# Designs tried in a protein design run: designed miniproteins, single chains, continued (5). Part 39

Each design is a single chain, and the fold is of that chain. pLDDT is the mean over its residues in the fold that is shown.

## One batch from the design tools (miniprotein)

Design m17418
Fold by ESMFold2-Fast:
Structure m17418 (fold): chain A 87 residues (1-87)
Amino acid sequence: GRKARPGEGEQLIAEGRYEEAVKLYEEAVKQVPESGYHHYLLGLALEGLGRLEEAEEYYKKAVELSKDNPLLKKKAEEKLAELKKLK
Protein backbone atom coordinates (compact mmCIF):
# COMPACT_ATOMS: atom_id res chain seq x y z
CA GLY A 1 0.00 0.00 0.00
CA ARG A 2 1.00 3.64 -0.52
CA LYS A 3 2.59 5.14 2.60
CA ALA A 4 1.23 8.57 3.56
CA ARG A 5 3.79 11.37 3.44
CA PRO A 6 3.97 13.75 6.46
CA GLY A 7 1.23 16.38 6.05
CA GLU A 8 -0.43 14.57 3.11
CA GLY A 9 -3.72 14.08 4.96
CA GLU A 10 -3.76 17.63 6.34
CA GLN A 11 -3.18 18.88 2.77
CA LEU A 12 -6.12 16.79 1.48
CA ILE A 13 -8.39 18.33 4.16
CA ALA A 14 -7.11 21.85 3.32
CA GLU A 15 -7.91 21.24 -0.38
CA GLY A 16 -11.43 19.94 0.44
CA ARG A 17 -10.50 16.42 -0.76
CA TYR A 18 -12.38 14.87 2.16
CA GLU A 19 -13.12 11.44 0.62
CA GLU A 20 -9.37 10.88 0.04
CA ALA A 21 -8.55 12.18 3.53
CA VAL A 22 -11.09 9.74 5.07
CA LYS A 23 -9.49 6.78 3.26
CA LEU A 24 -6.00 7.88 4.33
CA TYR A 25 -6.93 8.39 8.01
CA GLU A 26 -9.06 5.21 8.19
CA GLU A 27 -5.85 3.33 7.30
CA ALA A 28 -3.84 5.49 9.77
CA VAL A 29 -6.19 4.74 12.73
CA LYS A 30 -6.08 1.04 11.77
CA GLN A 31 -2.24 1.04 11.82
CA VAL A 32 -1.92 3.18 15.00
CA PRO A 33 -5.22 2.82 16.93
CA GLU A 34 -3.73 4.67 19.95
CA SER A 35 -3.19 7.92 17.98
CA GLY A 36 -5.65 10.57 19.17
CA TYR A 37 -4.30 12.86 16.44
CA HIS A 38 -5.29 10.47 13.62
CA HIS A 39 -8.77 10.06 15.15
CA TYR A 40 -9.10 13.87 15.35
CA LEU A 41 -8.07 14.30 11.68
CA LEU A 42 -10.44 11.52 10.57
CA GLY A 43 -13.18 13.43 12.44
CA LEU A 44 -12.28 16.63 10.53
CA ALA A 45 -12.48 14.80 7.17
CA LEU A 46 -15.83 13.18 8.04
CA GLU A 47 -17.21 16.58 9.18
CA GLY A 48 -16.12 18.01 5.80
CA LEU A 49 -18.27 15.34 4.10
CA GLY A 50 -21.26 16.20 6.35
CA ARG A 51 -20.95 12.81 8.10
CA LEU A 52 -21.48 14.53 11.45
CA GLU A 53 -22.48 11.50 13.58
CA GLU A 54 -19.32 9.62 12.52
CA ALA A 55 -17.21 12.76 13.04
CA GLU A 56 -18.61 13.03 16.61
CA GLU A 57 -17.60 9.41 17.38
CA TYR A 58 -14.01 10.00 16.19
CA TYR A 59 -13.72 13.29 18.11
CA LYS A 60 -14.84 11.40 21.26
CA LYS A 61 -12.11 8.79 20.64
CA ALA A 62 -9.58 11.60 20.08
CA VAL A 63 -10.48 13.05 23.52
CA GLU A 64 -10.11 9.59 25.15
CA LEU A 65 -6.75 8.92 23.45
CA SER A 66 -5.24 12.39 24.04
CA LYS A 67 -5.35 12.62 27.88
CA ASP A 68 -1.55 13.23 27.79
CA ASN A 69 -1.91 15.89 25.05
CA PRO A 70 -4.02 18.75 26.51
CA LEU A 71 -3.97 20.86 23.30
CA LEU A 72 -5.34 18.01 21.13
CA LYS A 73 -7.92 17.12 23.82
CA LYS A 74 -9.12 20.75 23.90
CA LYS A 75 -9.41 20.90 20.08
CA ALA A 76 -11.43 17.66 19.97
CA GLU A 77 -13.69 18.85 22.84
CA GLU A 78 -14.27 22.16 21.00
CA LYS A 79 -15.28 20.23 17.85
CA LEU A 80 -17.73 18.12 19.88
CA ALA A 81 -19.27 21.33 21.30
CA GLU A 82 -19.59 22.79 17.76
CA LEU A 83 -21.34 19.65 16.45
CA LYS A 84 -23.77 19.72 19.41
CA LYS A 85 -24.87 23.25 18.35
CA LEU A 86 -25.81 21.88 14.88
CA LYS A 87 -28.39 19.47 16.42
Scores: mean pLDDT 80

Design m17419
Fold by ESMFold2-Fast:
Structure m17419 (fold): chain A 116 residues (1-116)
Amino acid sequence: MRERLLRLAEEVLELARELGDEEGIRLAERAIEGARENPGGETALLIVRGALHVAMAALRKGDLEAMRRALRIADEAVKLAKELDPENKEIILEAEIELGMVHILYGVLELILKKK
């Protein structure tokens, strides 16, 4: 589990650095620290927030590949948040809200990609 959180946080950090997304870098670094010190649903939610921030930065730059990669990370991190803290109602609620945002951004990506 800790290794999965670290991998996802490091993937967010890599994408954030490629895009120059300073907030995405900050969120990813906090998630890496959380994964090392106390892996849990809060750390998974930091990964989701970082990935969503990176997805928006990618969209703004027209980098649809980076946007898709970020949304994949966010989706996996949402699943981990619910798996790690299944009885924490606040974490489950935040994970469901973030999942809604992931789905909206996938819809935006699909609309853009349908232009031939």
Scores: mean pLDDT 85

Design m17420
Fold by ESMFold2-Fast:
Structure m17420 (fold): chain A 66 residues (1-66)
Amino acid sequence: SMVGGVARSVEEALEIAKEIGFPVVLIPVDTFFGRGRRVVNNEEELRKVTEELLSTYPAVRVLKKI
């Protein structure tokens, strides 16, 4: 889907990002929406940032950047 999705693993985040295309915005799912928001431009950045976020948060939203 072009709108993105929610990922609970690096592999899920990568599949969503490949579908919608880089750059993508990663937003951790928590009570402080927008905190920890990250923009990634490629697969290597996505893997690194998603691993970091999933060490603290249960899931990450993967969205298309404008």
Scores: mean pLDDT 76

Design m17421
Fold by ESMFold2-Fast:
Structure m17421 (fold): chain A 66 residues (1-66)
Amino acid sequence: LEAQAQALEAQAEELRKKGLELYEQGKKDPEKAQELFEQSEELDNQAVLLHIQSAELRAQAAAQAA
């Protein structure tokens, strides 16, 4: 469970980094800004879900380690 939680956290971090890159690109390209901002928001939402799943797995692992 811990290794799985760590993998999900790593994925969440990568998605957040990618989202920030798209947001920065949107700031530099006003013609594509709307599309890039929407993609950035979608990646951020996916990262949040992965982070929640990781936290749930860590909580489950802690409960089983009692």
Scores: mean pLDDT 80

Design m17422
Fold by ESMFold2-Fast:
Structure m17422 (fold): chain A 62 residues (1-62)
Amino acid sequence: MKLSEEEKKKLREFLLEKGFSEEEAEKVIEELDKNGTDAEVYLESSEQTVNGKELLEAALSR
């Protein structure tokens, strides 16, 4: 609930570029929004990690 609309849009576009569907991207955003400000941490980690998709999928399935 601390994600701005702009942050949600950036995260959604990032997830779509990683090969997630729109529904999957929305699910991830909802989970991060429920748990707080983890979106910035995921974005930074994903940019530094070549396996950002695996990191985000692990977060979604957990």
Scores: mean pLDDT 62

Design m17423
Fold by ESMFold2-Fast:
Structure m17423 (fold): chain A 71 residues (1-71)
Amino acid sequence: MSAAQVADLVRRMAEGVPGAGPAEVQRAVDTALAALDAGASPAQAIARAVQTLMDLGFDHRDVSAALAAAL
């Protein structure tokens, strides 16, 4: 996946999480892009974005469902 494809997937995932606003969506995208810049794979970058949403207090089931819908 390209960086643009990872950013799009993470944005669609974060937008699918109930209660996630524009700031939380952008934080997830920024986390994924920073991971790619640090040499992480696309899968690792997505996993870090998922962890960021959970660290922000979003429900694991909601994040997992949103990721599945974005794939």
Scores: mean pLDDT 88

Design m17424
Fold by ESMFold2-Fast:
Parts: structure tokens; C-alpha cells; sequence
Structure m17424 (fold): chain A 80 residues (1-80)
């Protein structure tokens, strides 16, 4: 179903956020590149939230968005 496809997409974005955090912690990516990739993932989550009618998908997506915003805040402090 569309709901199942959106759930898989949210889980994919979550995994990419986790992998990006790992790459940054290991020094394999710059703060500038990490910010760029997180901003792209943020846009993808925000589009999912606009398209989804499933409360479970929305709740998961909102949690992922919250974690992305925390990461962006930390990167913005490093780049200031």
C-alpha cells in the first residue's frame, strides 16, 4: 500500500541520518557536507509529512525530523 511505501521511505531516511552521523563522527565528511546532506534529508521528510495520511508514518517522520533538526543545530554551532 502507499502507507507501507511511505513507511519504508521514512525508515530509509532514518538509516541515512544514522549513517551520516557515523561518517561525521569518524571524520569522513566535513561539517559543511554533513549540513548539506541533512538539509536534503529534512526536505524529504517534510515532503513525506505533507503527503502522508497515516498517523504511524507521521509520528515516525516527526521523530526523524526532530533528530535532523538537533543535528543541524549542532552543525550550525560548529560552523559559526
Amino acid sequence: SMSDELKEEVERIEKEVIELSKLFEEGKITPEEAKKRLEELKKQVEELLKQSTDPEVKEKAEKVLFNINIGLDKLNELLA
Scores: mean pLDDT 86

Design m17425
Fold by ESMFold2-Fast:
Structure m17425 (fold): chain A 76 residues (1-76)
Amino acid sequence: SALDEELQQIEKELKKEVEEIQKTLSPEEALKEIGEKVIESLERMIELARQHGDEELAQQIEEALEEAKKQAEKLR
């Protein structure tokens, strides 16, 4: 679907931005900044999936969000 294509495009763009951040910031600072952006993006993707009635996709993204939050906690 068009939504799936947009979600994949956002993920690709985020990965590209991650590379740019890693070139500019120290590894520790980059990891913190990237973690916050990833969490926000995943939360938005979950809402979009649920609005379209795709509960299976929403659950899969929630698992990724849980992992991202655990990684962020390790940096605290």
Scores: mean pLDDT 78

Design m17426
Fold by ESMFold2-Fast:
Structure m17426 (fold): chain A 94 residues (1-94)
Amino acid sequence: GQAEIDRLLDRIRAIVREIRRLVDEILSDPSTPEEVKERAREILFEAEILEGLALIAAGVGRVTKDYDFAIAQLRRVLRELERLLEEVRRLKES
């Protein structure tokens, strides 16, 4: 129901915030290679697009009351964001 959508949105926002924080750290380090900085910018762009898609899916679920569809889309977005978070963490370690 709506409570699960709200919990998934909170988790999505938390992951996007963490990706942004890590990307900012990568971009602020002058010793980081430009290729790594370019990939970090791409990851942040992808994460922001995914957050936008999550907000649209949640809005559709709220209007249509098709919570199952909205929850499925939010779970898909969450999995993709978790993958991007792992990738940006690896970039920071390199």
Scores: mean pLDDT 90

Design m17427
Fold by ESMFold2-Fast:
Structure m17427 (fold): chain A 61 residues (1-61)
Amino acid sequence: KEEIEKAQAEVRKAVDAYHQALAEYRATGSPEARARLNQAAADYKTAHDKLVKIVEEEKKK
């Protein structure tokens, strides 16, 4: 379903952003890179939680 596909795309995007932020943090160790990593981790959790809810709603149909 379109909603699940969109949510899966958001999760993939968040995972990519997390990996990039982690690489930047490992390379620089800067406070800015750490803040980006923490934000990317939070964004990933939000996207994942949204996908789970959409899947659960779809199962009720």
Scores: mean pLDDT 81

Design m17428
Fold by ESMFold2-Fast:
Structure m17428 (fold): chain A 97 residues (1-97)
Amino acid sequence: MALEAALRVAALASLTIAGVVTLVKAGLLSEEDAREIIDLLQEAVRAAEAGDLEAAARHLREAAELLEEVAEKLEDEEAAAYLRRQAELLRRAAEEL
């Protein structure tokens, strides 16, 4: 179960990071906001790989909160909807850890 949890956290983090990078390249998201999101997701992956599922869940929740905060600032409705959806997925993953 711990290995499956770690792989799920890594996969979800990688997908969210790819999306965030795409939004930066499109000029829809600042590099500063993207860096904070990416750092939290990388911390979640490191914690999960170390077997610290409580720390992984905390970092996923922190990343989800930041995604929702950033989404409120976006003028692009599709980009904002994407970030809110990723936040929901991160919260759900954290609850299952």
Scores: mean pLDDT 86

Design m17429
Fold by ESMFold2-Fast:
Structure m17429 (fold): chain A 55 residues (1-55)
Amino acid sequence: MMEEDKRMAKLIEKSSKTDPEMALLAEAVMIAVLGSEAKARKVLEEALEEIRKEE
């Protein structure tokens, strides 16, 4: 996946952590864009790891 996709996923995941409504929307959007729940989960997990590395 492109680096920009990872960065976008990181921003979405960070935002969804502060707003539970955004968590559902972010997951739905990722599934629609990637066409796979497994791929969406992988991208979001990578975003969480990047957030951990930042702080």
Scores: mean pLDDT 66

Design m17430
Fold by ESMFold2-Fast:
Structure m17430 (fold): chain A 62 residues (1-62)
Amino acid sequence: AAERKKGEEYEAKGKEALAKGDYATAAEYYRKAAAAYARAGDTASAIAAGKKAVEAEELANA
């Protein structure tokens, strides 16, 4: 589904931002990925992406 592909694209961008140490950008992309996965009905991927967003946001505020 289109939403699942969007989730995968946002998750990839989140991983790239995380690798660069851009934690705020990583958190934003992981939040977008979680929303896209939720819209696709992929609850497991939505929860996983949401957890990554929280972790990245905590790193951005450390």
Scores: mean pLDDT 83

Design m17431
Fold by ESMFold2-Fast:
Structure m17431 (fold): chain A 138 residues (1-138)
Amino acid sequence: SLLERARELFEQGKEAFEKGDYDLAITYYEGALALLEGIEEKSAELLTLEAEIYLNIGKIYFKQGKYDLALEYYKKAIELADKALEIDPNNKKALKVKADALRNMGDIYEKQGKYELAKEYYEKAEKLYKEAGVEPKK
């Protein structure tokens, strides 16, 4: 299926990211997104996968110091995770993806000297991590 092929591309993208090959990782992630865009009806599982892909692209831009691009991708990850949670409110994976995106946005605001804004985002992430059954981590 398109969803299974997209998951395979996502895993290849994660492997490239782990090896520090950011250009290859983005290529695999964008390939996965293109396949998912071909699916008309969006399940919670599909929306959660899209959210994870946007989160991981955001992490690459963050490592490259492209903070505005990272923020854009993290915001899209949150939007998609929220759509997944509207379908399946107890989806632990969607909750964790949303928490990871909020924490990473906090990290960007901290680097920009926006300490009060960073604290707000960290607190929002911590609540979601607890709901997802994950210990909060900065």
Scores: mean pLDDT 90

Design m17432
Fold by ESMFold2-Fast:
Structure m17432 (fold): chain A 63 residues (1-63)
Amino acid sequence: LEGELARAVKDQVGSGPTTLTLKKGEVVLVLKELNSDLVLARSLATGKEGVVGKADLEVIGKA
């Protein structure tokens, strides 16, 4: 996952200041794996960074 591009599988609304809001189909760069369930990612559309669940992402390839 770290260093890979992934796509949001559904719309996500961030519930806190550190969580990332994504639209279904939005592409992110995975910056760091935080734990087994969460990653730090950057949206390529908005440039915003935040925490997102691994289950909410589909890996599409190396960045």
Scores: mean pLDDT 77

Design m17433
Fold by ESMFold2-Fast:
Structure m17433 (fold): chain A 73 residues (1-73)
Amino acid sequence: GPAADAEAAARAARELLARAAAGELSTHQMGVEFIRLGERVGGAAGAAARAGGRELVDLSKQGMSAQEAVAHT
């Protein structure tokens, strides 16, 4: 249900943020993965993940590092 979908999305988002903070993902890669997460989850949680992913892709075009992007999310 929506609560379980939101919990799964939040867990996956935390894992992506942790990997980005560890230098395993660029800001652009993190944005793409959030968009993919949003497509997989769907609903309101999926829409939020896609929106966040698009924002991260835009931040990557401005030269923001993965560590800086994580600090701002």
Scores: mean pLDDT 76

Design m17434
Fold by ESMFold2-Fast:
Structure m17434 (fold): chain A 61 residues (1-61)
Amino acid sequence: MIEIAPDASAFEVEVAVGIAQIVYAVKGDEELLRETLLAAAEVFEAQGRLDLAEEYRRLAE
């Protein structure tokens, strides 16, 4: 799992997701990508950014 800080900026979350997407493209690691997207959603929810949290949860499906 790529760890995302609870106070991470949107840019920092995008970087973490981008790394997971590269790992998925190279190694087929769907689980890492899904876990990273869910972690991004949780971080945005904790920050009160509910629209972004919903978007990232939908991407994890």
Scores: mean pLDDT 78

Design m17435
Fold by ESMFold2-Fast:
Structure m17435 (fold): chain A 55 residues (1-55)
Amino acid sequence: DPELAAAGAAAAKALNAGPVSREAVEAAVRGAEALEAGDLDAATAAFREVVALSA
């Protein structure tokens, strides 16, 4: 899924760029859990939230 891949890459970049909020870490955990459950829409939304919270 190109949207999931892009969102995941952007989230990883945001988490590695500097200090992040607790909310961004919690969103990243939710994204990982959604991927494990096979919920690609929830995973994509959570990773986009990581990027938004890390700005």
Scores: mean pLDDT 79

Design m17436
Fold by ESMFold2-Fast:
Structure m17436 (fold): chain A 59 residues (1-59)
Amino acid sequence: DPENPDLVVPRLAWRGMDQSIVDRILQTIKDQGITDIDEMVTLLLPGGTKSDVRRILAH
């Protein structure tokens, strides 16, 4: 399990997310080789949505 608690944020925090947090999440996805969007939601955005992940990936 590649989960890193330091990169897990509550869904509420995503409304005003800092670019540095986005960059850390994108780096984790790259380093862990995560390609499944449902897995990204589960590991990086507990209580988030696929739309939230797609928005992050669009950065």
Scores: mean pLDDT 59

Design m17437
Fold by ESMFold2-Fast:
Formats: structure tokens, C-alpha cells, sequence
Structure m17437 (fold): chain A 91 residues (1-91)
């Protein structure tokens, strides 16, 4: 299962990327197509970058594994508190 996402920076710039989601990450992420989430916090872990997301008082987490970040040309520094993640599709 994969998620196609759009990172929306506070300056209005955007980046699209696709990440693989495991069943566990899918459950923890609780992402829905068409919704936009705000990054409230992020944490670099041994597995990858963990994003803490919020929408309308609901909290979710998203893990972007190191291999998936590298494959998409993403770096932990590309993400900041207050940036948004829009879910384009979940396949």
C-alpha cells in the first residue's frame, strides 16, 4: 500500500512524493484522501522521520522511512512545524 502526498511549505512552495505504508503505519497514520494535515512536530528515528499531524483536533502520525525519503530526494530538513501534508491518494 502507498500514499501519494503533497508537502505544502509555509512559503507556498509544494513537493509531491509517494511513500510506502505498512499496515501498522497505515493504522497509526489514519490518513484520508483529500484531507490536509498540519505538521505539529517531527522526530528523526532509527527507522525514518516521524511526523505528528493534526486536523480538526484529530491527531495522526506518519512515518517516512529513510529508504523512502532517499528515493524521493527528501531530507528531514525539508519538513517543518506548521507545514502541511495533503493526501492526494492512497493505493
Amino acid sequence: KTAKLKLIKKDGSTKEFTIPLSDKENQEANLKEGEEYTITMFQLTSRGLKLYLEKDGKKSTLLIEHSAMAAQGLKPTDFAEGDKIKVLSIE
Scores: mean pLDDT 78

Design m17438
Fold by ESMFold2-Fast:
Structure m17438 (fold): chain A 61 residues (1-61)
Amino acid sequence: SISEEQKKKLLLTSGLFVKGVSEEEFKKVMEGKVDKKTIEELIKIAEEYLKKMKELAEKRK
């Protein structure tokens, strides 16, 4: 669905920022010029980071 695709784009973008990739690598991913495994790894990085940040926010009260 559109909601799922928007969520995937958000996770992919977040994963790229967390990984600290170059501008060139960022463009390749956004252009869809990377393999499925690379996309899956970036999504996992984003999900783990978001989970970690949520736990950190809970502790910082």
Scores: mean pLDDT 75

Design m17439
Fold by ESMFold2-Fast:
Structure m17439 (fold): chain A 72 residues (1-72)
Amino acid sequence: MFEEAVRKLAEALRRAAAELTNPEAAEHLRQAADAYDRGDYKAANEHLAKAKSLLTPEERAILDRALAEAAA
């Protein structure tokens, strides 16, 4: 149950990373997904925060959609 939710979140972050044109932000989303997969929520949150700080408003919309889909 919890494992499935975390897996969905990690996959959503990797999908968002593939859609971003900013390679630095995309890399931080992949690192966040990898951290979620291994249960390192501190590292995951740090990488997610870094990704968010690098995003344009358009790219933030991509991330927000991915996070909303994972939460559903």
Scores: mean pLDDT 81

Design m17440
Fold by ESMFold2-Fast:
Structure m17440 (fold): chain A 61 residues (1-61)
Amino acid sequence: EIKELLEKEMEKSAELVGAAVHRVTARKEGDEEKAKEYDEKVKELQEEVEELAKKIEELLK
């Protein structure tokens, strides 16, 4: 169970990094709509990673 949560956190963290890179690229290209879309994805993924970290912490108690 905890291994599954750790793997999910790693996957979401990788997605977060990818989205952050795409956001920077979109801003450099002047695509403000795309940059905003990826900014929202980054925020959403950050919240998901934090929720997973909290669940893992609860299991370790």
Scores: mean pLDDT 81

Design m17441
Fold by ESMFold2-Fast:
Structure m17441 (fold): chain A 83 residues (1-83)
Amino acid sequence: DEEIKKKQEELLELSKKMSEYLKKAEENKEDEEVVKEEMEKYKELKRKGKELAREILEKKFSEDIDEGMELMKESSLKIEEKS
């Protein structure tokens, strides 16, 4: 799970940067050009964050499925032994 941990840390770092860009856009609300620039950077990081989140979920989901399948096999064997 070192790989998942690294991806989570990267996602947290992106979240911090995204918050900073949103804050800069809000602070410069009257400057349309600044707002556009900061929002463009925000959207790029949002896209990267969404991709990282998907990768984390896919890996976690695969692990959960594998664990579930193993538990189902164990349960089936115990039922057959009692039958």
Scores: mean pLDDT 74

Design m17443
Fold by ESMFold2-Fast:
Structure m17443 (fold): chain A 56 residues (1-56)
Amino acid sequence: SLAARAEALRRAAEQSRRAAEELEKEAEETGDARKASAAKLLRIASEVNEALAEKL
């Protein structure tokens, strides 16, 4: 159903956001620019999944 797809997209967005927060923390602690870049990509993925869920 569309509702189930929207719920799955919102859960994916939340998971990506949490992963981004953890990578941002690690990047701040270690100075690892690759982790900072990965966090930015995960934040974009979260925003895309939320936008897709809203359109369903």
Scores: mean pLDDT 88

Design m17444
Fold by ESMFold2-Fast:
Parts: structure tokens; sequence; C-alpha cells
Structure m17444 (fold): chain A 70 residues (1-70)
């Protein structure tokens, strides 16, 4: 479970960086992959695990945007 949560967060962060860079197509691909992992976590580990994964992904994306725009 933790490995999937970490992977989703990393994909979300990278997608956010690519969006800031104007690389929208690549960002979309990574964001779709992150959403697939979030759905897999929800199906296999339940709603609370999915909420935790989503929170981690959002935090990672926000941090990546803040860093890229600094």
Amino acid sequence: MEELIERAARLAAEAARLYVEGREEEARELNEKALELLEEIREKYGEEAAKRALAAALAAAEAAVAEALA
C-alpha cells in the first residue's frame, strides 16, 4: 500500500511541474497514471487509504508548483 501511495504522490508532483513548464501533454499522461493508482488503492485497500493517497498526492503537487514558481 505505502509504495502505491508514494508512487501516486511522485507522479502527481511530476505532473504539476510539467504543467508549470507548459508541457501539458506529458503532464496529462502522468496525471492520468496517478489517478489510476488512486483508484487501484481505493479498490484494494478501501476509502481511508484512498483519502490518504489523495492527500499525499495533492500535498506533493502543491509543493512542486510552489518550488517551480519560486
Scores: mean pLDDT 82

Design m17445
Fold by ESMFold2-Fast:
Order: C-alpha cells, then sequence, then structure tokens
Structure m17445 (fold): chain A 70 residues (1-70)
C-alpha cells in the first residue's frame, strides 16, 4: 500500500539521518546546529506519531542536508 511504502521510505531516510548525526557527533556540533537538529528531530517524531510518513521523510532529508552543510 502507499502508506506502507511511505513508512518504509520514512524509516530509510531516518536511518540516513542517524548515520549523518553519528558522524557529525564525532567532531562535535555547535550549539546553533545542535538546536536545529533537535528541532527537526522533534518535528520528524511528531510526523511519525501522526502517521504522516511523507512529512517525516522530508524532515529526515532536511536533517541530512543540514548535517552535510557543517
Amino acid sequence: SAMEAEKEAAFAAAGEAQKALAEALKSGLSAEVAAKVEELAAAAQEAIDAKDYAKAKALAEELVKLLASV
């Protein structure tokens, strides 16, 4: 189903975000970047809780882009 495909994609994107965060944490994060990471992670969790997997995927992808920019 579309919902199952969106859920799978959302969790795959979350996995990539977790890998990016683990790599960034090895070098340390600035307070500004850490605050933005917490904001995006909280928003992604709220989207998952709401079963809005498309939004959760988009937020996880934004987190990966943020971590790639530091």
Scores: mean pLDDT 82

Design m17446
Fold by ESMFold2-Fast:
Structure m17446 (fold): chain A 60 residues (1-60)
Amino acid sequence: MVKITRTFPNLISAIAGALGAIGLAPEAKVTLDGNTVTVEGELTEEQKKAIERYLDELSK
């Protein structure tokens, strides 16, 4: 099980992050809690890297 958590500077960025994570890993559980996006599931290494990269780029 993989768990990826990212905190964003504002709610709009967090919502965009959550939507992107759902697209990259539709099998995963994506949770939005305030400005924090959490992605949990049995992710492939490719999905994990893609999500981490997407969330990191979006949080800048």
Scores: mean pLDDT 81

Design m17447
Fold by ESMFold2-Fast:
Structure m17447 (fold): chain A 92 residues (1-92)
Amino acid sequence: AIPELTPEEVEALNRLVKKLFELADKYGVPAHIAVAAAMTMVANMLDGKSLLEAARQAAETLRDGAVRSGAITPEQAKELEDEILAEAERLA
């Protein structure tokens, strides 16, 4: 059985996923990379990891994908990662 998320975890996850898509759009990251990062976050939380741990894995996926695609610079990718992690800390 997959562990069920609490209502509070679902709300925090929804807010963080929304913020991730908003930041990806702001930085010009392709939608398919943002989707992969969001799916990484959901999968990690369903695997019993904390919101902050899930956010770290999602931020890494987004950063690495965006840099590899040529969408953003490594410096912009670090700013994007830091903004996602700051939101995760605020929601945790």
Scores: mean pLDDT 83

Design m17448
Fold by ESMFold2-Fast:
Structure m17448 (fold): chain A 84 residues (1-84)
Amino acid sequence: AEELLKKAEELLDKAEKLIAQAKKNNNDPELLKKAIELAEEAKRLAMEALKVAETKEQILRAIGLVLRAIGLIEEAELLLKKAE
């Protein structure tokens, strides 16, 4: 679970940075699409971590990462709709 949680967290951090960069670049669709890809992969890893979680702390972390990924995907998709 720890390796999956750590990887998911790293991917979400990268996705957040890409979304922030896209916002500065008129909602750059290439950056937003990459952010969505990273967030979707992070969601997948967090869901896998949830299945193999051994502690309550790991379960809560996995749930939190899934929710964070969903939020980032929704934000990036909304920004893509505004992109030229």
Scores: mean pLDDT 84

Design m17449
Fold by ESMFold2-Fast:
Structure m17449 (fold): chain A 61 residues (1-61)
Amino acid sequence: AKLYYVVVEPSAKEEVEKIVSAHGGYQEDENDRAVIFRAPLDDKAVEELRATPGVLMIVEA
């Protein structure tokens, strides 16, 4: 698995946190506009996150 940053809208925090936590990831930052997670993700997990409403960006860390 590769390390990724996952940037999400605050409304998507709960759903994305569930997926990220299942892969050993954690919340790195949060503001009123976005939540940033850092997680080791495989291709399947990346595709699941891309299909999740409110995911703004997924980038390799």
Scores: mean pLDDT 83

Design m17451
Fold by ESMFold2-Fast:
Structure m17451 (fold): chain A 98 residues (1-98)
Amino acid sequence: MLTPEEAARLLETAAISFEKAAEAVKNGDRKTALRYAIAALISLTGAEMAGADPELVEEIRKKVLEGIDALDQGNYPEAAKKFEEAAKLAREGAERVR
């Protein structure tokens, strides 16, 4: 199993990618937003494998899926908000694991 420090680093990486996804949405770049959201989900899965709290990981995944759904509906402000909420949870989770 990966260490708590690796879980924290993967959660921080996910947070940065979610923040970049939110920024891309605000700039109208749906393709870049989806790329960063997917990259963040991969890092989030790595964090879960490293021992991150499964309830936290599920809450973050739920917000990301809601953000992707909002993008599909053309609701870019809601999509950006959901990605920002996912980023905040991932950062808070990283601090908790340390």
Scores: mean pLDDT 86

Design m17452
Fold by ESMFold2-Fast:
Parts: C-alpha cells; structure tokens; sequence
Structure m17452 (fold): chain A 76 residues (1-76)
C-alpha cells in the first residue's frame, strides 16, 4: 500500500539520521512497527514483510539491506 511504502521511506530516513543505532535497537524498532501494523489492522502480507526484516536483522544483516528487501516485496 502507499501507506506501507511511506512507512518504509520514514524508517530509511530515520536510520540514515541515526547511524549509532545498534542491531538490537533496530530489531526493537521493527518489533514496535510490527505491533503498530497489527493494531491498525494492516494486511497480513505487510506484517509478513516486517517479520522478514526482523529475521534478516537477527541474522546480522544491515538495516539498509532489510529495508531494500522489504521495498522489493512491497512493490511486487
């Protein structure tokens, strides 16, 4: 959805502005985003994309890579 793409853009800008954020902090931020999406009744597909981002972060992948994959999945 356009709203989900806007959320991904906001997250990308936030992380670019805060390069000192640790991997653990990034995971917590995405878990918060997941809970927000669930509360607002977002499509299950969007929640699944965020779950995939969290998985990549837990594997030690950088935030930029997780966000890039999320964008590709959101546009598919």
Amino acid sequence: TPEFLALLDSLERYFAGHPDITQEEAIRIFETVRNYLKEKGAPEEEIDIVDRMIELLKQGKPVREALAEARERALA
Scores: mean pLDDT 84

Design m17453
Fold by ESMFold2-Fast:
Structure m17453 (fold): chain A 58 residues (1-58)
Amino acid sequence: SERREKGVELAKKAIEEAKKAKDPNTRQGIIADTLEYAARELGPEAARAFWEEVKKAA
């Protein structure tokens, strides 16, 4: 699914950006804000794919 693929792409970008942040709160904020964006703009399928990718990186 194209929405799922976009969710994965956003997750990879958010994880990369979060890794640049030295503060854990800032890191969590980047992930949370991007997840909210994915859910709002791309829908629940993209948001699920985003969260699955984030879990793999943890």
Scores: mean pLDDT 83

Design m17454
Fold by ESMFold2-Fast:
Structure m17454 (fold): chain A 63 residues (1-63)
Amino acid sequence: NEARKKLLKLIAEILNLIGDIIELEKKLEKTEDPEEKEKIKAEIEELEKKIKELLEEMKKIKI
C-alpha cells in the first residue's frame, strides 16, 4: 500500500498547486500594474511546470 500512499500524496500536491494557480489567475484578472502582471504570469508558469513534473512521477507508480 506504499504505492497507493505515494500516489495520493502526489494527487494532493497537484490539487494544491492547481488551487494556487486559480488564486493567481484571479489576482491577474484584478491586476492593472504591468510589473505585477509579469510576476504573476511567471509564478503561474512555475506552478504549471511543477504540476507537469508531478504528473510524470504519478505515471511511474503502479496502482
Scores: mean pLDDT 84

